# Designed miniproteins, single chains, part 90

Each design is a single chain, and the fold is of that chain. pLDDT is the mean over its residues in the fold that is shown.

## One batch from the design tools (miniprotein)

Design m3329
Fold by ESMFold2-Fast:
Structure m3329 (fold): chain A 84 residues (1-84)
Amino acid sequence: SSMLEKAKELLEEIKKLYEELKEALKAGDLETAEKKLKEMEKKYEELKKLVEKEPSEELKKILLEAEILLGLALLMIGVEKAVS
């Protein structure tokens, strides 16, 4: 389905942004990490709207995976801000 294909595409984009965010944090570049987080949040909102239009178990699973990655990114940045 086109909706499932778009959801998978958005999840892959979120995964790529998450890896880029981790690399920025390893380099001590908090500004770049925060920019990547904002891009992840935007992709997550797009995915959430897509799932809300046509909810299915497969789409809900993709949304949950994206939500977990976003939560981990938020935690990592929060920890870095607390210790920097």
Scores: mean pLDDT 88

Design m3330
Fold by ESMFold2-Fast:
Structure m3330 (fold): chain A 59 residues (1-59)
Amino acid sequence: SKEEKIKEAEKLAEEGRKLAAEGRYDEAHQKFVEAYKLLKEVLGEEHPKVKEMERLVKS
């Protein structure tokens, strides 16, 4: 469902933040990209959550 996909994307983002805190930036980036793709598919490009994740991918 849409709600389940949003929760999965949030879990991926949390995993990415944890990896970034450990200095594992390439692995963190991969998690943020996966979360971004999933949120974009479910919520659309203009959604605030999608734009927030896009910022993390570009950082």
Scores: mean pLDDT 84

Design m3331
Fold by ESMFold2-Fast:
Structure m3331 (fold): chain A 73 residues (1-73)
Amino acid sequence: SEEEKLREKAIELARRETERLAQYLEKLTGEKPEVSLEEVGDDELVGTASTKKAKVEKTFNLKELIELFKKYV
């Protein structure tokens, strides 16, 4: 369905954003981050980038991302 395609795009965006955060963390710390993307509930993804020196985490709302794609993509 169209909605499933938008959900896949939202998940892909969350993955890319998490990888972008990991890249910045690597530049700041000089350490290669561990990256994870975890589903928390039906409409949330949590992206984490972590090193020994620092950790960054971002929550993505899949419903909000899907609505954003409907308006602008």
Scores: mean pLDDT 82

Design m3332
Fold by ESMFold2-Fast:
Structure m3332 (fold): chain A 84 residues (1-84)
Amino acid sequence: EEAIKKYEEAIKKDPNNAKAYYFLGQLYLDRGEYEKAVEYFEKAVKIDPNNADAYRLLAEAYERLGDTEKAQEWRKKAEEISKK
């Protein structure tokens, strides 16, 4: 899809573009491709560990995959980051 190609090109130009990984994660989550969503969100939080929204969506992706323990772990991380 056109949006996915744009963010893939952004990552190719700048492998540390946390926002591009975050938006790719959102697009794959919206498509129901939860394993890919996890992969991209994990890269986004590795580059930008202060993005609480990325942790929240990573938790949602794990919940959709049936991994309740990891979903709870990332949800707690999102709460900790959002506290400043």
Scores: mean pLDDT 84

Design m3333
Fold by ESMFold2-Fast:
Structure m3333 (fold): chain A 98 residues (1-98)
Amino acid sequence: SLVEELKEFVKTLEKAKKAVEEAKTDLELEIAAAFAMMTLSIAIKYLRKAGAPEEFIEALEEQLRRLAAAADARDKEAVVAALEEAAETLRKLAEELE
């Protein structure tokens, strides 16, 4: 079920968010952010192949761009915010699909 797969992406992003929040060094933050970016990139590709509405794809791509910029700036709070927005976008898509 696409809804079940969306829920798994949300759980994975929540784990990535926790890793970012718990990061004590720049290296730990880089690794956690890289994992989050990879997860969101995979989710976007999967959703495009599944025929998800373009509005959700565009929102997720913008969230990925903000996540990458925040990671480059080493802005932990901005990384967390981008991840929370991405998780919310995925939850809203799951609700639209029942």
Scores: mean pLDDT 87

Design m3334
Fold by ESMFold2-Fast:
Structure m3334 (fold): chain A 56 residues (1-56)
Amino acid sequence: NQERAEKLLAEGQRLHAEGKRLIAQGDITHGTGLVLRGIGLAIDAGLLTGEKISLK
């Protein structure tokens, strides 16, 4: 579903950004986990709709 894919992509982008912030603050373990989860959600979103995936 397009709506589900949009939400997954938005959440993925949010987690990716938050993960990078945590890494910058020295929380490498949690930050890395969030980055990887964010990437996974963005990939899932693309697979659901065939839409182009873009992380900023």
Scores: mean pLDDT 74

Design m3335
Fold by ESMFold2-Fast:
Structure m3335 (fold): chain A 56 residues (1-56)
Amino acid sequence: MELEKALKLLESDASDEEILDFLINETSVPEGLAKKLIETSKNREELKEKVKLYFS
């Protein structure tokens, strides 16, 4: 599942740019939404919750 890979990356020391690239190229998240998720999330935990919500 794409969510499992995304969560594993979000729990790592990966940069926001690496997370953005992964979401755009390796998951079903649209590029515009992926950018908004990164830009509107104030921290990694908030980003993780938004990603979980998308795949729910």
Scores: mean pLDDT 78

Design m3336
Fold by ESMFold2-Fast:
Structure m3336 (fold): chain A 94 residues (1-94)
Amino acid sequence: MQTLLTPEEQAALAAIRADPEFAKEITRLVHEIVDAAINGDEEATQKARDRLIKVVREAARRLGLTPEQIEAAVNAAKKIADNAVLAGREMRAR
């Protein structure tokens, strides 16, 4: 079960991912969330989730996105983190 991003959330995240360094960091943090969730480490999962949200918020701010686009990017990061946790938990259950 995955939560889908809205078109506005997808557009805001795509703008951030257009920067190779931000794309690399986001991918790294998503993998860290999945790995922590697979291991059942709730504290590590939450820390990785919080780091992803913080990185996306700072990236959106640095790129000069509007307040609405920053909110959309942060909401996208939350949904991606939650989907990564679900994926890791599903792998752990198998």
Scores: mean pLDDT 83

Design m3337
Fold by ESMFold2-Fast:
Structure m3337 (fold): chain A 91 residues (1-91)
Amino acid sequence: SMDEMARALAERFAREAAANPEAARAELAALEAARPEAVAQARAEDGEEAAELLERAMEAAARGLRAAIAGDLEAAVRHLEEALRLAHEAL
């Protein structure tokens, strides 16, 4: 199922981010830098609801990366799984 796939991907991403927190910090910085452009693009192409879903997905991804950097794998998986579900819904 999509939920099982999202969970498996989130677990993998959380482990990889926790194993390399410097790379995870760079990814978080890139995500935060790209966020305004990505949300504006989604709003222009797919409307306000799509932009709101993408904003929420990117916020969840940022929370997941921050949790992984802090070594909180349970929180990282939870937030990254939410990010993947929201990103799928936005598409």
Scores: mean pLDDT 87

Design m3338
Fold by ESMFold2-Fast:
Structure m3338 (fold): chain A 86 residues (1-86)
Amino acid sequence: MTVIITTKNSSVGGKIAALGAAVDAELHGGELTSEVKGDTATYTVKGASEKGKQAAIEGAKNMEKGGAKVTITQEGDKTTITIDGK
């Protein structure tokens, strides 16, 4: 499956935290690619495992506890996690 983590209106720390969640997902399988532009970062893990997807979701939920707004959408094999305001 493909897991995408996108940060919006994020600090440098928020982008690093989201990257950590993406790296945790990749450690369970798949290939990580990253794109950072201004206040937005997008981390894509292609070929992610179910364990990798759960790791990404747990990382995003930890950022939500820190004050970010997290939305998770799933379309077939694609899981998109959007993290706004950190």
Scores: mean pLDDT 82

Design m3339
Fold by ESMFold2-Fast:
Structure m3339 (fold): chain A 117 residues (1-117)
Amino acid sequence: MITLTESGGGTVPVGGSVTLTAKISGDISQVAIVSWWRQRPGEPPRHVASIDLFTGEVSYAPEVAGRATISYDKAAGTLTLNLTDLQPEDTAVYYASAVDLATGEVYWGEGVPLTVV
């Protein structure tokens, strides 16, 4: 079983920066894609960034392109999202996810809240 534990949220000023971290634990040998998602109050969840662990390909949602950096340290099992030039619209609960290729199952963290004021 794969588990994701997120940290690094809180209250951050407009124009500031934040680093969100997810510790990925368990059998990661079958993990294909690791991602960050966010859900704003009253809205559906939306994609923020992904890494394909087989190709190394990185993708970003258009609204965060140029402001977001996603990275994965396989030895540490640590997925990070760095967001710069924070805006009030970045206020959301952020979720890390991991896709298991063997089962097709998507594992989710419990979410880390970020408030931009």
Scores: mean pLDDT 85

Design m3340
Fold by ESMFold2-Fast:
Formats: structure tokens, sequence, C-alpha cells
Structure m3340 (fold): chain A 58 residues (1-58)
């Protein structure tokens, strides 16, 4: 399920943020970009954006 995969990626991003690997500024900026996709109902765009972000900081 794509929603389950999105939830897994969200957890990973929060873990990276709590570990100090992502700055407050970068985390807030990313959150705003994801929120814009959410307003459009772009579930696939959200998934791709989360996956790329995790790969960048992992």
Amino acid sequence: DKIDKINELVVKIFDLYEEGKISDEEFEKFGKEVAELGKKGDVEGIYEKLEKFVKKYE
C-alpha cells in the first residue's frame, strides 16, 4: 500500500531530524513543500518527494 510506504518514510524523516541530521530550516521548508502537494491530492508526488529526501540525508 502506497500510504503505508509514505508513513514509513515519514517516520524515517522524523528519526533523521531527531538525530540532528536535518536542520530546523530544511525540515520546515520540506514540510511546506509536502503540504502543498497534499492540498493538490498528489499522493504520488508526496511519495517521490519523501523518498528523495530520505535518500539525501540517509
Scores: mean pLDDT 82

Design m3341
Fold by ESMFold2-Fast:
Structure m3341 (fold): chain A 74 residues (1-74)
Amino acid sequence: MEKKEKEEKYKKLLEEIQRLALGLGGGDLEAIKEASELVEKTKPEATEESIKLLEKALELVKKALESATYGAPP
């Protein structure tokens, strides 16, 4: 079951990251690029480390969306 749980979490995180990145458009290209690099590092398989990298990618995209709402990154 642990492997199945990791695979489900991996897919869910990927879908969320992709959805948020599409919503962001070109607003914060650097954050999207960093998130894409983290996603690529998760290949070839869903592992505990891969899930942590996807969680970091998701956090970067969320932070970019918040910064875009405020008009400018620091």
Scores: mean pLDDT 69

Design m3343
Fold by ESMFold2-Fast:
Structure m3343 (fold): chain A 59 residues (1-59)
Amino acid sequence: TAAEFLARLQELAERANRLPDEEKRREVLELLGQAFDAAVAGDWAAAERHLAEAERVLE
């Protein structure tokens, strides 16, 4: 659901803001921004892909 997507996005953003590496933090936040923009545009496939990419960078 949209609520679950937003909750996941917020959790990943909070994790990104705790990263000591500024470049990695910026990359994750840019991916989360792309995921949000895709979701707003109704492209849920792109939104989920960008969200998954952000999660992968955080691993």
Scores: mean pLDDT 85

Design m3344
Fold by ESMFold2-Fast:
Structure m3344 (fold): chain A 90 residues (1-90)
Amino acid sequence: AEELLEKGKKLLDEGKYEEAIRYFTEAVRTGSPLLQAEADALLAVAYAKLGNTKQSTAWAFRALASGIDAGKPEEGSRLVRQALAEADKA
């Protein structure tokens, strides 16, 4: 799961947003609750980079919920704020 996030982040940095989404989606399925929160937030960033504000916002709120479930709501809030900032720039 962590390996999927790392691969997805590299693809995101390379501008391969659709491929990054595939890796982050798999990370959501296989990760721990905190890892799922991070994957949800990265999905929000990738969708924002594609200009899909509706999907970006939906995944950002899911990241907050996953962060709460992991017992780290502050970390979830940080990830959501980053995703929303990327959506604003897209």
Scores: mean pLDDT 73

Design m3345
Fold by ESMFold2-Fast:
Structure m3345 (fold): chain A 69 residues (1-69)
Amino acid sequence: AELSAARAAALQAFQRAYAAARETVSEAEAVRAGFEAAAATLRAAGDDAGAEAVREGGRAAVAEIRGEA
């Protein structure tokens, strides 16, 4: 229950940060900001493993948008 709530909050943090950033920065930077906000939210909730996984996923997504491996 608590973990599900933290994940829902992390998703909302991603969406909010991405929406704010996409107006002024590149798609890659907006997506990065979203993943950073989500990871910070999970870390604050004590889900360090979830925060690490989100951070890894964010790096992969940003690399893909930038045309990196």
Scores: mean pLDDT 79

Design m3346
Fold by ESMFold2-Fast:
Structure m3346 (fold): chain A 75 residues (1-75)
Amino acid sequence: SLGDGVAEALRTLRDAGYDKETLLNAARTILTHLVNEGRISPEAAEAALKQVEDYLNKGDFDGAIEALRAAVEAA
C-alpha cells in the first residue's frame, strides 16, 4: 500500500541514522505532494504533520512513522 511504502521509506532513513529534522522534512514533502495531487486535504496534512512532529520531539520514531502511514493510507 502507499502508506506501507511511505512507512518503509521513513524506517530506511531512520535506520541509516538521519536525524529528526530530516525525517520531519521527508514527512512534510510527502504530505505536500499528496495535497498537490488532491489525494489529501491541506487540513488533514497539517494535522498529520503536527502528529509526526509531536512524536519525533518525544523521540518516538515508530509513533511518528505510524502517524504518517495512517494519514497516507486514509488519502
Scores: mean pLDDT 85

Design m3347
Fold by ESMFold2-Fast:
Structure m3347 (fold): chain A 73 residues (1-73)
Amino acid sequence: MLEEAARDSDPLVAEAARRALGLLEKLEAAGASEEELERARRALELGVEAVRAEAEGRLEEAAELEARALEIL
């Protein structure tokens, strides 16, 4: 999901996904567990979906996706 989003035609979505992947790499290098990385990935995927929703003008959906990401963290 994040890897596909990093190749998105929308540059804001692609940048958000690349930042998310970079953060996951840093967390793994810092010794995060597989479970911690999976939770972080899920939250970051929702965050990238929120960026896409915002770019498309779906502001209410973007806010909902951001709230769901915060609940996972």
Scores: mean pLDDT 82

Design m3348
Fold by ESMFold2-Fast:
Structure m3348 (fold): chain A 73 residues (1-73)
Amino acid sequence: SKVLNLTEEEKELLEEILKLSAEVLARERAGELTEEERELLREMEKKVEELVKENKFLEALKVTKETLEKILK
């Protein structure tokens, strides 16, 4: 198994993201996402990829959570 060297803050964010991601995925599969929400997801993916390449993993998790929360509001 890969050892995940996550901080407690990163673990908590990841658990929240998993819950939010499941709800967003359910809406996407139901065709309930707007074009604007799909664009937000694409922008999020690009920004997260850039942050991960810069070793800013905590910031990447925060951006993911913020985007998913914005879609679910």
Scores: mean pLDDT 81

Design m3349
Fold by ESMFold2-Fast:
Structure m3349 (fold): chain A 65 residues (1-65)
Amino acid sequence: HMKLTKEQIIENVKKMIELAKKRGFSKEEIKTLVEAFINTLKRMGVPDEIIEEAKKIADELIEKY
C-alpha cells in the first residue's frame, strides 16, 4: 500500500534540507522541519527502518551545515 519508496523518502529529505539551507534557515529551524517531516512519515505508516535511515541522512547533512 506504500506509494513512497525508500529512495523517494531519502531524496525528499535531502531536497528539503538543501532548500531550507538555501533560504537561510538556521540548524535549529532545519531540525524542526525534519522533525515535522519524520512525524508525517510515521503517521503515513512508513517502516521504522526507513525512518531511521532518513534521520541518519538528515543529521549528517545538518551537522555539515
Scores: mean pLDDT 80

Design m3350
Fold by ESMFold2-Fast:
Structure m3350 (fold): chain A 64 residues (1-64)
Amino acid sequence: DEGALLDKRIEHVREALKKLGVPEEKIEEAVRLLREKKLSIPEVLEELKIPKEIQLKFLSIPWD
């Protein structure tokens, strides 16, 4: 189920960004970009202008 897979991805993104101290407004924008623009996670982090250090920490968090 593609919808269930997307929901799991969105939840992972929310949890990981929250742990990294990203503001809720930026987290909600990331969720919107994943849903509406179908961007990859690295592309979303770039669009939100998240610092490279935080991007690397996020990408090191296991999806599973």
Scores: mean pLDDT 75

Design m3352
Fold by ESMFold2-Fast:
Structure m3352 (fold): chain A 58 residues (1-58)
Amino acid sequence: EELKNATEEQLKMAEERAKLLEKEGDLLTAASIYKVLGDYYYSKKNYEKAINYYEKAI
């Protein structure tokens, strides 16, 4: 699957999943989701949001 044409609901679900995984200590899976969200916003030329998600992925 790809988030290139994702709905706002799909984006929210991905972010909620990543936050839950961070709280559970699954930092690697959370980071991978944040990277996908960053890639999505980068593809939409929303660089400010893309940078925010990439920073969370580190």
Scores: mean pLDDT 77

Design m3353
Fold by ESMFold2-Fast:
Structure m3353 (fold): chain A 93 residues (1-93)
Amino acid sequence: MMSVEEKIKKAEELLKKAEELIAQAKKAIKQGDYKKAKELLQEAIKLAEEALKLMMEALKDPNLSKEQILRAIGLALRAIGLIIDAELELSKL
């Protein structure tokens, strides 16, 4: 099984990539490239959903430290925020 620390690290990497894709999508929207924006937003949602799943799996571990619980919750909330941001941008396209 992947360790809690490995899940946290992977989620951080996935969320960083999702944020970069959302930023690229917003730039594509400003340029009128709605097809590219849609593809970037859909990819960002997939990455953020995978990060959320990893954090939900991590939070099921009964041996978590308080620090690990808070970090996992923080990353899960960040993932939810990115999904909402990307879905709202998609709703305008």
Scores: mean pLDDT 90

Design m3354
Fold by ESMFold2-Fast:
Structure m3354 (fold): chain A 63 residues (1-63)
Amino acid sequence: LVGDVVEAVKDVEARLPTELSLKKGDLVKVLKVVNENYVLAENLKTGEVGYVPRSALRVVGRE
């Protein structure tokens, strides 16, 4: 996961300033796995960095 580009499988709205908002289909780069539920990621469309639920992401190009 760390260093991988992954796709958002659903829309996510940030609830806190430290969280990242995503639209379904957005590509994000995983910067760090924080715990089993969250990663720190960069949204490649906006350049914003924040925490994202792992359940909202799928690995691109690994199928």
Scores: mean pLDDT 75

Design m3355
Fold by ESMFold2-Fast:
Structure m3355 (fold): chain A 57 residues (1-57)
Amino acid sequence: KSAADIILELLSDGRYHSVAEIVKATGASRSTVNRLLNRMLEGGLVEERDGKYRIRR
């Protein structure tokens, strides 16, 4: 699985997750996770609130 796939799977519970939690789940670097999350935000796949991320419908 790619790090992006792991992020989307983690967020599939519909809850907000912190960057630190996502880093731990993926095993990827913080910079890689932040880059992927930014792309997902721009693509409308996830949303951010108070530094936490969840999947969009």
Scores: mean pLDDT 83

Design m3356
Fold by ESMFold2-Fast:
Structure m3356 (fold): chain A 92 residues (1-92)
Amino acid sequence: SIEEEIEKLISKVEDEKYQKVLRLLAEALLSSPSLSDEEVLELVKGAVDYILTKKPSADELVALAGIAAHEAGLSPEEREALMREIREIMEE
């Protein structure tokens, strides 16, 4: 059910690059040892709302992902990998 709720949130965004970024972010957050399913949904919802209202740049999305990964308790290596992958998506 959480995967279905995440996909419903992501489907509100029409831009395919933003959808890829949101899916990657959601997968990283779901792998968190410290976040509940409800906390993951709130973070994904916040990211969707941010994209819809602000249309953030690659730099802004990379910064958001870095903060979210750190707060989710991901390792520095996992955080750096997520940030790099988001940048690659946005620059293609």
Scores: mean pLDDT 86

Design m3357
Fold by ESMFold2-Fast:
Structure m3357 (fold): chain A 56 residues (1-56)
Amino acid sequence: MEEERRIEEIAKALGLPEGLSERQREQLRVSLEVARELRKIGDEIDAELAKRKAAE
């Protein structure tokens, strides 16, 4: 639900006359999903590095 709203906001920012095609909408959805996964992975890496430095 929130992802669909964000995809619509991006479409408006791009100035598309009829919005995004199904293919373009899918590409943006995948990009948002990847961004969320990367944030999660980054947090896990930071936690692991902190643990190694602290000798925990």
Scores: mean pLDDT 71

Design m3358
Fold by ESMFold2-Fast:
Structure m3358 (fold): chain A 82 residues (1-82)
Amino acid sequence: SLIEKVLELVKEALKYAKKGEIEKAIELLEKALELAKQLNQDDSRVQVIIDALEQAIEAAKKGKLDSAIEALERIIKELESL
């Protein structure tokens, strides 16, 4: 499913972020965001995930890696609850 593809991309991004491979993590998160925007945005849970992904990407781009990692772990839990 599309949700499963978004979840796998976010999980992969988290692995790269934990290894300090920030550029690769950002690329995967931007792809996850693109796919997440194809989900039903009338569902408030989907909107929360999209907003959280945008915030995680921004944090990573600003070098706030620990903040980005924490956000990705929360996003994974939210996606798994869908």
Scores: mean pLDDT 85

Design m3360
Fold by ESMFold2-Fast:
Structure m3360 (fold): chain A 59 residues (1-59)
Amino acid sequence: KEQILDLVSKAISEGKSQIDISDFLKNTEPAELAEIIKEIENKYKVEVSISDGNLLIFK
């Protein structure tokens, strides 16, 4: 959970619009991933979508 949030924070600060989370999906329940996405959207005021099952895309 915290590792995904750290990667997202770094990506947003660098002006990136997407990040690969493949390595975290194997150890993350779908419900937990949904909560992480909600937390990202609330914290950074961005819209998050999942592409190809492993990419988080921010607007």
Scores: mean pLDDT 75

Design m3361
Fold by ESMFold2-Fast:
Structure m3361 (fold): chain A 85 residues (1-85)
Amino acid sequence: KIEEAEARARKVEEELKEEIKDLDKEEAIKYLEEKAKEAIEKKDYITAAVAYYLLAKLLEDDEEKFKEYFEKAAEAAKKLYEELE
């Protein structure tokens, strides 16, 4: 069960990275923010966790925003973990 979620998370990460690879930083941030919001609304915690993680990586030079998105990614991952147990 968890292994399947990890495989799905890797696939989502690849898909999101492909979608943002041709965007500038500002466009990629906007895209990932919308994707994460939609995922949370749909309770798709795998997509939400991955999107917030990628947001944190894009904003790693902004300590405040990095921490914010990293925490949101961790919260989504925690919800996913609770759903899978």
Scores: mean pLDDT 80

Design m3362
Fold by ESMFold2-Fast:
Structure m3362 (fold): chain A 55 residues (1-55)
Amino acid sequence: MKEEIDKIADEAAEKLKNATAEQARRLFSAYGDIYRDGGTVEEAKAAADEVLAEA
């Protein structure tokens, strides 16, 4: 499962190429929560999409 979360992080990094610094910070916070709670790859992807859309 961690391998898939790593792939989502890579996709987020590509999006961060065009994102603001604030979006980047919120993204890292969301990932941290998911790692701590042992969340699924689906939750990680949803959280990243929500942060990038909102921030």
Scores: mean pLDDT 66

Design m3363
Fold by ESMFold2-Fast:
Structure m3363 (fold): chain A 74 residues (1-74)
Amino acid sequence: MEDERRRLREERIELFQTKYGFSREAAEALVRIGEVGREGARNGGDLTPEQAKEVAEALKIVRPETDRLADEWA
């Protein structure tokens, strides 16, 4: 059910924001990477070109946040 999927997604986004200090944009990107990975597993483990592009775009959002957090954690 879409409502249940939205709730679980929001819980994961909140966890990344509150526990790990990610921005909402980066937390959403991390959740999307996980979702694409699970979708790829259902397709025999291979990512479609669209899924690969989605992961690459999400990683571009996450990278500046991991750089920021590395400075904060070190």
Scores: mean pLDDT 75

Design m3364
Fold by ESMFold2-Fast:
Structure m3364 (fold): chain A 95 residues (1-95)
Amino acid sequence: ASEAARAAARAARRAAEEARAGDALGAAMAAGAAAVAAATAAAVAEKLGDPAAEGAREAAEEAGEAANEAAAGDTEGAAAEAEEAARAAEEAARA
């Protein structure tokens, strides 16, 4: 569970960096990877009754929004959503 959450946090941080650099494609790919990792963390945590499930679910939602914004060419919006996804994933990894 915590490893998937840590993977989501790293991917979300990479998405924010790519978005700030103006790389919309790189940001979309990294944000998509973050969403998958966060969704995996949420599913595992939910099966275990782990309170981290809520934070991981939030991270998956924000990472998905970051991927959609990046795909639309909104690198500023993608960076903001990816930073929120990283925070939620980091909190889930600590729970």
Scores: mean pLDDT 85

Design m3365
Fold by ESMFold2-Fast:
Structure m3365 (fold): chain A 61 residues (1-61)
Amino acid sequence: MEEGIRRAEERGLEAQGRLKEHSRRAGIELARADPERYRDEIETLAEVAGVSPEELIREAK
């Protein structure tokens, strides 16, 4: 019984990790294109990725 729940939680954590990485990369891409125009989108993606918007903008440079 425990095993099935544990595997579902593990897959959830892996999916969350992939989502965070994808959001981070998307935020960097938008920051590279135009950080001022896409500020709101970069802030949303940074929140999902668990980093600051300034970090994404810095990595885009």
Scores: mean pLDDT 75

